# Designs tried in a protein design run: designed miniproteins, single chains, continued (3). Part 86

Each design is a single chain, and the fold is of that chain. pLDDT is the mean over its residues in the fold that is shown.

## One batch from the design tools (miniprotein)

Design m10975
Fold by ESMFold2-Fast:
Structure m10975 (fold): chain A 70 residues (1-70)
Amino acid sequence: MYQYTERDVEAMKRLLEKVPKNLMTWAYLAIALADLGRLEEAEEVIERGKKYFPDSKILEGAGGYVAQKK
């Protein structure tokens, strides 16, 4: 499976600064942060992504993944 790095997190954060309506990048960023043990930041990313995509089942799934890492 793909292993996320802190460099991947930085790249995804920069992408979202330019394109905040990128649903998949919000989801992958939250998963990457959770895999790196940065759970509070992962939860913040899910909540921020929901502001752009409030009814997204993809963000609900990513949020569930983050919750399982607690």
Scores: mean pLDDT 80

Design m10976
Fold by ESMFold2-Fast:
Structure m10976 (fold): chain A 65 residues (1-65)
Amino acid sequence: MEKAITGFRLLALASELEYLGAEVELKGKTYVVTAEKFTPEQLELIKEMEKEAKKLGYTVEVKEK
């Protein structure tokens, strides 16, 4: 149950980041989030995504273009 809920939240956070103009790509067990410059709203979503990803053994990497 917990894994399924955490997975759905992770996907929702990734979709919200993409809606706000970031690129989200899964490379193995790492979610790569890319943007020209991150807004405070995007940074808060990235923090939540890192928490949810860690529960599933995933990591988040942030890149600016």
Scores: mean pLDDT 77

Design m10977
Fold by ESMFold2-Fast:
Structure m10977 (fold): chain A 70 residues (1-70)
Amino acid sequence: MTREELRNLAKKMGLGDEITLEQAADFLMALVMLGEISVNQANAVLEELKKLGDRLTVDTVIDLVMKALK
């Protein structure tokens, strides 16, 4: 999955550029349900996001997802 495809999925889910940790967790769960990432990869990304606080950007979540896939 490309960065552009991930951004398009976030937009389809009604997510803006700035999101909460809860919205980021919902986005990661959607990726798991689609088979794009594993539960372990989603949990690793979520742990890194928790360190950044509750107010996040979609681009930050996508960056961490792309790192977890490599």
Scores: mean pLDDT 82

Design m10978
Fold by ESMFold2-Fast:
Structure m10978 (fold): chain A 85 residues (1-85)
Amino acid sequence: MEKEIEKLLEEIKEIAEKELEKAKEEGDEKTANGAEFTLAVVEALETGDLSELEKLLKSHGIEASKEELEEMLEKAKKELREYVK
């Protein structure tokens, strides 16, 4: 299961990087912000480090507690496990 999740995260990261590049070329700030957020979530899921996600959210004027971020990551992990099954 974990290896399948790791592979899925790598695929999501690659897709998000491509979406971010396209959104920046088109000036689509909403899509670019979404892709950056996806990349930060993937990084946090892979490393367990919430720092990059916190920095990104603060840069967009969003304040989130460590508990809220941990809940969001747990929800993301559950969704990924359901997708792989």
Scores: mean pLDDT 76

Design m10979
Fold by ESMFold2-Fast:
Structure m10979 (fold): chain A 103 residues (1-103)
Amino acid sequence: MTKELVEQAEREVKLGEESAKKGVELKKKGGDPVKVTSYAFATLSSASGLYILGRIDPSIREYFEQASEYLAEAATLVLKGSKEEEVKKKLEEARKYVEKAKE
């Protein structure tokens, strides 16, 4: 069960990372603000997914809640037009917490 939850969490982090990266790239090019917002919302959706998955098994809950918080922070930074490096650091922390959930 825990291993399947970690595999699902890894998929959520990957989706959140891809969305945040697209949002940053589009914002940098002066692209459509509505599309940038949609990519940030997709990253927030992945954060919500991680939080819900963390509620299933107490042994991984804290790691998935931390990963969720970092994905949500990354989405907020995309919306603020923050530097790509700042967004990347939040995404790396989210991934690190999901990796820590592996036993």
Scores: mean pLDDT 85

Design m10980
Fold by ESMFold2-Fast:
Structure m10980 (fold): chain A 85 residues (1-85)
Amino acid sequence: MAEEAIEEALAQAEAVRAEADRLEATDPVLAAILRAVADAVAAAAERAREMLRAGAPEEEVIEELHRLVGQAQRDGAAALDAARA
């Protein structure tokens, strides 16, 4: 279950990077923000994988993954709002 959540987070990061690559020529600011979000989500997945390898309970791994992914999404939204101001 935690492994499934990690795979989903990694797939999300890849999809966001692909969208950023598509937007680079037309909206480089949005592309940069999306890449930062993708990088943060990928880092959250790597952190979750490290916790699993260290023997952390599955529930703790999922909670930390959700916390970090949520933070990445909030940081991305804040960066977008700042770029539009």
Scores: mean pLDDT 86

Design m10981
Fold by ESMFold2-Fast:
Structure m10981 (fold): chain A 64 residues (1-64)
Amino acid sequence: KISIEQAQAAIEQLIRDLAARGYSKEEILEIVTDSIRHLGRLYDYSDEEVQKLLEHAKKLVEEL
């Protein structure tokens, strides 16, 4: 099981990798949202934890 901090780091790395490969902000947000939902199911994160990860990801994508 990975911690929320590790999940945040993984999501940040994913966003950077996708941006470096030329994906649009819209495409990145879609991929990252699906990844966060998958992690939430896989590691049994609470709804609040999943929402925090989604808001963090949205902010990072907006800052690209």
Scores: mean pLDDT 82

Design m10982
Fold by ESMFold2-Fast:
Structure m10982 (fold): chain A 85 residues (1-85)
Amino acid sequence: MELTEEDLEERKKFLKEQVKLVEERIAEELAKSEVTRELLEKALEQAEKLLKEPETKEEGEALLYVLRKVAELLGDEELLEKLEK
């Protein structure tokens, strides 16, 4: 399935708006659930890849922020340190 150019532009705006409110809610739900560290590490790798590309930089920043909140809620200082690098 291929996305249209209009869908891509709308997704960028929508993601930026959603990030602010959904960040803490998703992070709290993930922290309360059995989120494995392996899943968080894979998500971090994806966030770094998104940040490297100018077109997906905003998505990468949003994902990093969610991961940071999850790491803080879980008390995973090692993951939090990796996120600050």
Scores: mean pLDDT 67

Design m10983
Fold by ESMFold2-Fast:
Structure m10983 (fold): chain A 94 residues (1-94)
Amino acid sequence: MIKEEIEKLDKESKKKVEEVLELSKDPSKSLQVALKLVELFKSKDESVRKLAGEIMVRISKTQPEAVELALEELLKSKDEEVRKLAEETRKKIE
């Protein structure tokens, strides 16, 4: 499912998404995962932002600390679209 959406992204966006997923396998990298999730949510590409929400929901099951850190930053964003996506994603996790 998510793999098919990743394959539709451009090479640079795909690399960023794959990097977050690899980092999410290591609990010691929670801060790096949080920072990369924030970057994806602030992407100019709507497809990347939508996929970032889905990735955050999946990561919340294995690294809840990384997701909490990312949500705290995203909910403080001055960008209304970023805040809205973060709120919608939080509701899917809880």
Scores: mean pLDDT 81

Design m10984
Fold by ESMFold2-Fast:
Parts: C-alpha cells; structure tokens; sequence
Structure m10984 (fold): chain A 85 residues (1-85)
C-alpha cells in the first residue's frame, strides 16, 4: 500500500512537470491519497496560502502551493513511516 502511494505521487509529480494535469486534479488526487475530508482540505489550502504568502511567494505560486497541500500531507506521513523503520 505504501509503495502504491509512492508510485501515485511520482506519477502525479511527472504529470505536473509536463503540464498534463490541472490544479483541480492535483487537489482531488492528493485528497484521495491522504484520506482527507473536504473541510480538512479547505483548512490545509488556507494554511498553505497563508504560509506561502508570509514566505514572500508570488500569487501564482501561492495557488500552486494550495493545490499541492494534500499531497504534501501524504509525503510527510510517508517520511514519518520511513523514519520508524
């Protein structure tokens, strides 16, 4: 299951770099992989926007970071699982 999640994240990252996927698709896939409810996804998007704005990112990058917020939660969970080995 962890290996399948890693593969899906890698595929999503590739599609983002190639411009083949929309921010809406990134958000929905991240939500599914993280097992998050819509309300929690909205909270993560708000937090990501606030953090990115505080860090001085341009508005275009703030929206990109917001769409990636659920995916970043999955990456963080995978990192914690690897460290538990």
Amino acid sequence: EVEEIIEKIAELDKKIKEGEVTYEEVRERGKELAGLEEEKVKELEKEAREKARKAGFPEEKIEEMAALAPVLVVQHKLYQLEQAE
Scores: mean pLDDT 71

Design m10985
Fold by ESMFold2-Fast:
Structure m10985 (fold): chain A 56 residues (1-56)
Amino acid sequence: SEAEAQRLLDLARRIREGADVAAKAWDPETGKGIRELADKLAARYEAQAQALLDAS
């Protein structure tokens, strides 16, 4: 559903926002790792949201 897709997109955005805040609290290498993991996780939710929109 579009509502479910929107929730997943909102979750992906919040994951990236939280990772940016967290990354600033750590050393540069750890911060990079946090952002990379968050980007991968957010991309999974964005892909799931897109699949839901495509099925609609």
Scores: mean pLDDT 86

Design m10986
Fold by ESMFold2-Fast:
Structure m10986 (fold): chain A 104 residues (1-104)
Amino acid sequence: SLDELISELQEIMEKLKERNPDAKTFSDFIKNSDEEGLKDMERLVDILQQINEQLTPSDQRKVLHSLIAIAIVNGMSKAMFEELEDMVKGGNLDKVRAEIKKAK
């Protein structure tokens, strides 16, 4: 369900922020991640791709509003928030996947 996807995104983003509180971009999370963190990043990208490919524009907007709230609560940088917006819209997903693969 939509609520389950949003809850999983929230959990992953909270874990990433706790491990790398000074990270400003997804590239920062990737380069500083262990094997478990890289798996969390892959799952994040998989969920964002599913949102882009399977959800209506109305439901994508609901996800985006939830992600804005999560980003604010977790003190995420403007750059991180803009990357999340782009990925919800299907942007940069392949680039992020390539960075994760290179970090392995």
Scores: mean pLDDT 78

Design m10987
Fold by ESMFold2-Fast:
Structure m10987 (fold): chain A 80 residues (1-80)
Amino acid sequence: DSLDLYEKEFDEVYSEAKAVLEKAGKTDELKELEALAAELRSFLEKMRQGYENRVVLMSNEEANRFVNEKIAEIKEIAAK
């Protein structure tokens, strides 16, 4: 399922970004990463609840765009 793929991609990108920032001692960027990760986790949880309750929250295109945008933001923070 697309949701499982989003969760897997997020876990991989988050873990790599966190490791890079922790190694560099970038405390402020780690705080930004955690805020961004919390937002994406909240979104994925809402999407999973919608799936379980058979509620359409948004189109597949909108969901894909949001996830890709947040993952790009995580990668940008890791590059600071």
Scores: mean pLDDT 81

Design m10988
Fold by ESMFold2-Fast:
Structure m10988 (fold): chain A 51 residues (1-51)
Amino acid sequence: SRAAALAELERVEATPAVPEHLREGIRALIDAGEYDLAAAFGEAVLARYGA
């Protein structure tokens, strides 16, 4: 859902260790309407950088 994608983006943007290109990737997926992919990608990014 869009809400889940936006929540994951917020968590990613609050995590300083995440490289900017990954934040840009999540924003691009949201802009494209790919909310489920954006949420899954954000979750994977947080698993790597947000521990």
Scores: mean pLDDT 81

Design m10989
Fold by ESMFold2-Fast:
Structure m10989 (fold): chain A 115 residues (1-115)
Amino acid sequence: MTIVELLKKQNETVIDLRPKEDFEKGHIKGIKYINIPGFDEQKGTLNEKGTTALEEAAKKGKWVSIFIKKLSDAIKVNFQVLLDKGFEIRDEKGNKITSVNELKANEYYYFRYKK
């Protein structure tokens, strides 16, 4: 089951942390999104809005998405922090990501906190 099929089945709205211009250029069809520009893709870091959105999403078990244009050590470090905190991370095919070494450039990643 792809991530698109999973999110449609669960009737979930995904918080997309990409810059507004990147979101407006395109996003995966059939997924419901709220865009909150909160991720610096070049630095691999969250700004204040992104941190707040992630914390609120974690409390509500909501999905958050990021598009990785280029792999960087900073992106890998931040994804490792999410894994260490117990976030479920999935690729576009719906596969669970268990290691930052599984990350690829030019792909969407979806994560949520599930207790």
Scores: mean pLDDT 76

Design m10990
Fold by ESMFold2-Fast:
Structure m10990 (fold): chain A 79 residues (1-79)
Amino acid sequence: GKKEQAQQLVDLVLNKQSTELISLQQQINMLEQAAQLYEQSGDRNGAANVYELLGNLYFYLGQYKEAIAAYEKALKLRE
């Protein structure tokens, strides 16, 4: 289902971070897709976890404004 598809996208990003085979923009796009799939399935905790991963990626890129926005989305989903 949608939740399983979202988790597979997350796993692909995490497993391939060390292999350089996925561009950083592709990683961001895959995580954004995963967040949407979790939200559509009603899995707010799953979506929040994905937004935290997006926040971490933006932070490592030095994109602090985008990182903060992603973390704020995660916090709202955990309410």
Scores: mean pLDDT 81

Design m10991
Fold by ESMFold2-Fast:
Structure m10991 (fold): chain A 60 residues (1-60)
Amino acid sequence: SAEIKSVKEIRDFLKNSEDGEYKITFEDGKVEYAKNKVEAGKILVEGFSKGIKPVKIEKV
């Protein structure tokens, strides 16, 4: 699992991660599922725009 603390780490995730489905857990306990790496990136950016940090990212 990767803990993401900044927008830079979202960019690094997108660059270095495999394509596929992802499960993202946010610091408030919310869980989002992404169908692919690009969708995962969008979910991460949306979380940051709401002031909610992702704490865990898992490939499904």
Scores: mean pLDDT 75

Design m10992
Fold by ESMFold2-Fast:
Structure m10992 (fold): chain A 80 residues (1-80)
Amino acid sequence: SSVSDEQLEAESEVSLVRMQLSVAKLMIKRGADKEEVKELLEKTIRRADEIIERYADDPEVVREAEEIRREALELLEEVE
């Protein structure tokens, strides 16, 4: 199977935003500053939205970004 450079870029962006979510989870577990966690979660949600819009024709990428967005929203509600 062949993949475009755009597909590889999409997978890279999903991996990056997933790492940001993991950092936010770790920060919460460690009792980090609420404002710092909130800013990171808001950035994560925004990046996930950008991925969904940019790669709308790729259902797997959209599904992964939507999952990350949902988890980030749940964590943001807990931090507020």
Scores: mean pLDDT 83

Design m10993
Fold by ESMFold2-Fast:
Formats: sequence, structure tokens, C-alpha cells
Structure m10993 (fold): chain A 85 residues (1-85)
Amino acid sequence: SAYTTFAEESIKLLGLNLDVEQLAAAIEEVVRELGFSSLEEVPRAAWPGIIAEAVSKLTGENLDTTGNRVLFYFRANNLLEKFKL
């Protein structure tokens, strides 16, 4: 699924010690909480924030700290151009 692909790429890029299926489920939950029916409906600029919230929910890490780190890696690796799902 798109959620599983996004989770796997995020784990690889950010060096996360998380299960792919757990992160995929957390991403899907965040997307639904924001009122979207699918990941593809979410503006690409919001994708780092969705990953940050999902990771924060699973790890207990502070959301602002996680968000700044995720956004840095997405910008540095041009991931918003790579994730054409």
C-alpha cells in the first residue's frame, strides 16, 4: 500500500528503529484524523508533518523535535520529489 511504502522509505531515510506495519498504521491514522480519505489527497508539503506525528505517537518523542528532524531530512534528500505515489 501507499502507507507501507511511505513508512518503509521514512524508516530507511530517518534511521528509525520501528516496525514498518506499525508506522504504516500510524500514518494512516494521522491521515484519517486530518480528514483525508487517502495519502494521495494530502498536500505533499504536509507529508513530513504526518511522519513526525506518526513517529511521535509510536516513540513518545516530542512532536516539535521530531517534526524539525523529519523536515530537515525531507528537504536535504528532496523526498517530496521522490514520493510520487
Scores: mean pLDDT 73

Design m10994
Fold by ESMFold2-Fast:
Structure m10994 (fold): chain A 94 residues (1-94)
Amino acid sequence: SKKQELARLAVTASLLGIAAVVEIEMGAPQATLDRLADGIREVGERIAELAPKYKEEILKATEDFVAAVRAGDSDGAIKALNEFIKIADKALEE
């Protein structure tokens, strides 16, 4: 079902987000951060497709997160990830 796919993608996004924050804190190379950011963008775009009511909010949170990860901004990445999770939770309640 769409709800099951959305739940699986939300878990994947959360795990990628946690991995990205850890890599930033550990001083990972830019190539590692860029790869994680690309993965987050792909997952975020798919969640936006499955939850059209929240599409703009999901895409904004995704881009804020991608930008923070690419910049090595741990605090910004955590903030954007928390917003992403809140929006995904709302989409799953529908």
Scores: mean pLDDT 85

Design m10995
Fold by ESMFold2-Fast:
Structure m10995 (fold): chain A 110 residues (1-110)
Amino acid sequence: MKEELKKLKEQLKELTKKLEEEMKKHIDDFEKFKEILIEYLQKINEILGEVMEILTKNNLKDALLRIRNIWYELIEKLNERFEKKDAEGALEVFLKAMKEIEKVIDEVIK
């Protein structure tokens, strides 16, 4: 359980880093920025699905609800930033949410 969550956390960190680097290259091209972000969000959502399955199987309901709430809030905030064509704000909101998810996983592993 804890070792599996550690591996998934490292995968999330690696994807977050790659997405940050790729998004920074396209900060002035909002349509390309949005396309890249959506593709990486799909990959991140798959890994988060595996995290949530592990949390569910181990009856870690608080951590599961916290991660779900962070993810839903992220999607709402990203939709708002996309409406405003705010690439920098979208990146900031995304990075903050990923940091909060990492913190929840760290608290479970501890």
Scores: mean pLDDT 86

Design m10996
Fold by ESMFold2-Fast:
Structure m10996 (fold): chain A 87 residues (1-87)
Amino acid sequence: SLKEEVEKLKKEFDELREEAEKLLKEAKEKKLLSKEKLLEAEELIGIADIHRGLANYLEKKGLLEEAVEFLKKAIEFYKKAIELLKE
């Protein structure tokens, strides 16, 4: 069901957020990336969080298909940030 898909995507998003936060902290503390790359990763995280917020709003309104689409977008932006942080 769409409701089960929303819950699954929320769990995936939370796991990716935890990973990204750990990687970002490590990259900053160990100076593993340029300032430009760090800003790019932080911008991608910000965009992901905005999409996650929109998905929450849509879910609250009962627009579950739209909530799924915005959660998928949020997940993709977090995956891009993680990929960048692992460089």
Scores: mean pLDDT 88

Design m10997
Fold by ESMFold2-Fast:
Structure m10997 (fold): chain A 67 residues (1-67)
Amino acid sequence: SPLEELRREARELALEEAGATMQIMGLFVDQRVNGSLTPEQRAQLEALRARISELDRRIAALRRQIE
């Protein structure tokens, strides 16, 4: 059904968001061990946060289509 297809797409985006969140957790472990993040790690963190924000907006839009 169309609703089942929208739910599947939302689940796929949510799994991508979970993956990005796990990467952020890894960066927090690195920060805890080293006391700070490198400039490259800080850039990665900012990129991951931006991606999560994008995914959250897309999931919210799909949820509105589901009713």
Scores: mean pLDDT 89

Design m10998
Fold by ESMFold2-Fast:
Structure m10998 (fold): chain A 99 residues (1-99)
Amino acid sequence: FTDEEVERRSRAATLAVSAAVDTASDKPDDERAKIAGLGAALGVGYAALGKSEEEVRERGREVGADPEKGLAEVRELIEQLRNSDPQVAQALRTALENE
């Protein structure tokens, strides 16, 4: 990856995590940690799909409000990225297995 791609994906992960954790501020620490992980995965996946920062933030907020829906969306991203970016798909799958 180019330095610009790495930076863009890292920034997307940070934005999604911030939006997700902020939305889930009333949840217990263990739930917030899980939500942060899901947010990071969605941020990286959506950045790989070329989504805007606003879309990344919106998806982060959705994960914070409904972690089960967020988990389903990460699984859908893995399916979408299998053919176009298999390395990112594998990284997201590994992140889900480690929670």
Scores: mean pLDDT 76

Design m10999
Fold by ESMFold2-Fast:
Formats: sequence, C-alpha cells, structure tokens
Structure m10999 (fold): chain A 74 residues (1-74)
Amino acid sequence: SKRERLLRLLEALYEALKDELSEEEAAFVEQMIAKLRAGEATDEELDALFDMLLRVAFRSPELMARFLEVAEAV
C-alpha cells in the first residue's frame, strides 16, 4: 500500500541519516514512524517529518546523496 511504501521510505531515511540527528530529532522521527505504523499520523505531521529530514540532507552534499540514494531505492 502507499502507507507501507511511505513507512519503508521513512525507516530507510532514518537509518541513513540517524548518525547526523540530534537526540530530539531522532526521538521525533521514531515517534512519527510509530504513529504512522498505528495509522495515527496526520498529513501535517508527515510533512513536518519530511521537511526536517530534508533540512538534515541539505547540511552537506554527502547527506543529500544519502537521501537521494534511499529515495531512488524505495
């Protein structure tokens, strides 16, 4: 399903970027993944999560390459 594909994408992005996340950012991602699995995540919460992960990717060309590689593979 579209939700299952989105879950796989978010989990893969989290694994690719988690070493660059603060404890607060990592906790937010884990909370949102759990909410999405439970079917409780709102579109606004998912938009905020993707915006945060994209901002992390913009910190360096290497991180952006990781983000794009994951997005292409899923």
Scores: mean pLDDT 81

Design m11000
Fold by ESMFold2-Fast:
Structure m11000 (fold): chain A 87 residues (1-87)
Amino acid sequence: MKALILVAKDATPEQVEALRKAAEEMGLEIVGIEEVDSGREAFLKAQELGGRIVAAVSEDGTVYRGPEEAARLIAEGKLAGVVAELP
């Protein structure tokens, strides 16, 4: 299965690496890493691409598995990036 990593433009290298490791642990092939304006934009772009959000990283570098956690992090203003499993 293929995955795209979408991160806020101010995301740290550690946050990007955390998402990369999460995708690899899930057996996903990373096809790219794209920077967007914010964590909210990363979530919205994943949905627009028809992707399933399978992991999210918060501003503190904590990785959460599943789409519900990404929505929670947006509500809290803490989402730094997501892993989107592509169709």
Scores: mean pLDDT 84

Design m11001
Fold by ESMFold2-Fast:
Structure m11001 (fold): chain A 95 residues (1-95)
Amino acid sequence: AAPVYELNEEELKKLFEEMEKIAAEQLANRSAERLALSGEVDEEEDKVVFTFGRVAPDPADPSRSVVTEVVETYIAKKEDVEKVAKELEARRAAE
């Protein structure tokens, strides 16, 4: 089982910043290995579950990507996710 971490707002900001950095580095280096963060909303618990793992083209449909290996799972409150997303978007708009 992959490790599961509950994140607060500050930790969630750091996670998103690191994911943007990883994505930019993978694009620049044309890495064969792809790492991605996938978010699923849990409406009953008012939480978002983020799965960080390796992704590859779906053998049934190569236009889609599927998670082949789960490295870590993160859980954050939906309210904190929305707040962090707005704050990061505002920061990008100010640059």
Scores: mean pLDDT 72

Design m11002
Fold by ESMFold2-Fast:
Formats: C-alpha cells, sequence, structure tokens
Structure m11002 (fold): chain A 81 residues (1-81)
C-alpha cells in the first residue's frame, strides 16, 4: 500500500540521518522503499525493520539503492534552510 511505502521511506530517512546522510528527496526515498517491497515482498514497516535488523549488509544495500536512484533521476535533494 502507499501508506506502507511512505512508512518505510520515513524509516529509511531516519536511518540515513543517523548515519549523517541527507536530507534526501521524498520521491527518491519512496522509490527505494518500492524497490525493497517488490524485491523482498515486504508487507509492513515491521517486516522492513525485521528485514533490516537480520543482516548488517542490508544497510549497505539500502545505501546502494539510494545512490542508484540518485544517479537515475538526478539530485533532487531539498536545500537545508
Amino acid sequence: SEETLEAIAAEIARLFAELGLGPYARSLLLNVARRLVERYGLRSLEEFRAWLAADPARVAEVLSLAAEEEARHGNDTPLRA
């Protein structure tokens, strides 16, 4: 669902902020969330959190997908006020 994609995108934004990365455009984060949902069959934010916690290499996969989306669609990152 769109609500699930938005919840996962917000969690990715928080993860990146904890790593000192971002901000990122909402559209970019939604595209990363959509690719993860389609690839792994994730049905909820809780499934995403469990997926992420199961293997530390999955953080690197999320970062790689974000870099790929940025390369495909350009840097649409909002400027910090």
Scores: mean pLDDT 81

Design m11003
Fold by ESMFold2-Fast:
Structure m11003 (fold): chain A 91 residues (1-91)
Amino acid sequence: AEAEALLRLGLEVIGLWRELAEATLRKDEEAIEREIDRLEALMLRLGADPSYLESLRPQVLDELRAMDPARAQAVLDAAPAREAALRAWAA
């Protein structure tokens, strides 16, 4: 039960970072903001302070807009192996 819950959480985190990297590569501002909203919602579920997240949002957006395409591509390239490793661990 706990391993299954951790698997679901880990897959959600990997998926969010993959989608955010894809949005960054496309320079899709609306998609970047949507994925940050999803990441913030996940962090709130994990007990993050809403006021702290609000204070960081402009800085995170600026960093993502300035992200090197090679760094974003590395996130995408690593995602399948990370997902497979997590699934194998939980099996």
Scores: mean pLDDT 79

Design m11004
Fold by ESMFold2-Fast:
Structure m11004 (fold): chain A 87 residues (1-87)
Amino acid sequence: SALYEKAKEGVELIMDGLLLSFPDKKEQIEKVRKKMLETVEEAIKKNWSIDELEARLVEIVNKEIEDPVMRILAHGGIRELKAALEA
């Protein structure tokens, strides 16, 4: 659906933003990107709500990102994405 294509685009934008801010963390960021995109695909297959998708993306950030500033920025990006998907 258009909603899930927008979610994929949002994930890509969040991860590209992190990559620009933390170029030394490229491998970690690309691993997180892959997991988040796989999570969006899973949301399509299981018809998850926007709230469930947001919760799963936040869970990935909390498990995979140790840097507190990267975590804050990723959480901020996910929050903006959720707002955009609900608009």
Scores: mean pLDDT 86

Design m11005
Fold by ESMFold2-Fast:
Structure m11005 (fold): chain A 69 residues (1-69)
Amino acid sequence: MSPAIEKLLSNLREALENNDELAAQTEIGMLMIMKWMGLLTEEDVQEAIKIAEEHGRYDLAEEIREALE
């Protein structure tokens, strides 16, 4: 896990804790871009999915899961 990705995951958790839908979607979009650039590992994406699921956001978990493929 890179420090940059760790920060994005931290931001995602904070956004979900604050019910900030726009911030959460922005962080997920950034993670998807990082995946397409080859900068995001499977472990990083699984952690993002876990964060979304812990907050009951299965819609966001699905978006992240599609980026995993």
Scores: mean pLDDT 81

Design m11006
Fold by ESMFold2-Fast:
Structure m11006 (fold): chain A 83 residues (1-83)
Amino acid sequence: AQELFEKSAYYSRLALQGINEVENRVKAAEYSIEALIALAEAAGDAAVVAQYERLRPLYLEHAAEPDPEKRAALLDEIRELAA
């Protein structure tokens, strides 16, 4: 899990610097969700694993969205589903 979070942080930093922004944002999101799933699996929490798997496509769609207004709408949808 820690290595996956470190990879997520690395690619997130590259995206924030404008280096292959969409590609690195997607990579950061992929490592982040995999890290969260790995932690939930290690905790034996099948319900939380199922929730993250359900959120994964929307989370990746948000990361891949180049339009900041559309990304904000997707983020609101993720927040609603995660609550």
Scores: mean pLDDT 79

Design m11007
Fold by ESMFold2-Fast:
Structure m11007 (fold): chain A 66 residues (1-66)
Amino acid sequence: SLSAESLAAIEALREEAEALLPLVRRLIEERREDLIEAMREEFQADPELARAFQAAVGLLYLEAQR
């Protein structure tokens, strides 16, 4: 389960996370290795993108939990 702090962060970035959700789901389904590699590079270059993408992944995880 995600921590309470992570849940609060996802909620704060919900609009950005929801906008990225279809892309995140598709990348995970199609190319997990490419996603991991891209995330490492992009997160180092853009912390704001990292936060939004992390929130989107967390939102997807919560969706899967029901």
Scores: mean pLDDT 69

Design m11008
Fold by ESMFold2-Fast:
Structure m11008 (fold): chain A 55 residues (1-55)
Amino acid sequence: SMRARREEAIARNEEAARRMEEAAAAETDPLKKLVLELVAGGSRTVAERIRRALE
């Protein structure tokens, strides 16, 4: 169902964000760290938008 696919998409984006946040925390290169933080933020934003659409 569409709802199940959206819930799966939320979980996947939240997991991707967690992994990127962990990688960013361990990263010592400032540019790579910034890119990882931006990617994590993007995944968090996508998850939040899908979550809001579900209500």
Scores: mean pLDDT 84

Design m11009
Fold by ESMFold2-Fast:
Structure m11009 (fold): chain A 62 residues (1-62)
Amino acid sequence: SLEELREKQIEALRQLAADGGGLTPEEVDKAIEILKKRKPGEPSDIDFSSGKDSLVAAPPEP
């Protein structure tokens, strides 16, 4: 189920924090909050970040 997948990801993030995988506890909490708020059928932030990166390119002038 999607809930099981979300719990698995949250547990992985907690393990990364416990192992000191370069993330601060605050950053891990932030990531967990994002996962908690994400619902099935909601748009993906990964898609938006990719689109925004392309959109940010300034047009060259002669």
Scores: mean pLDDT 59

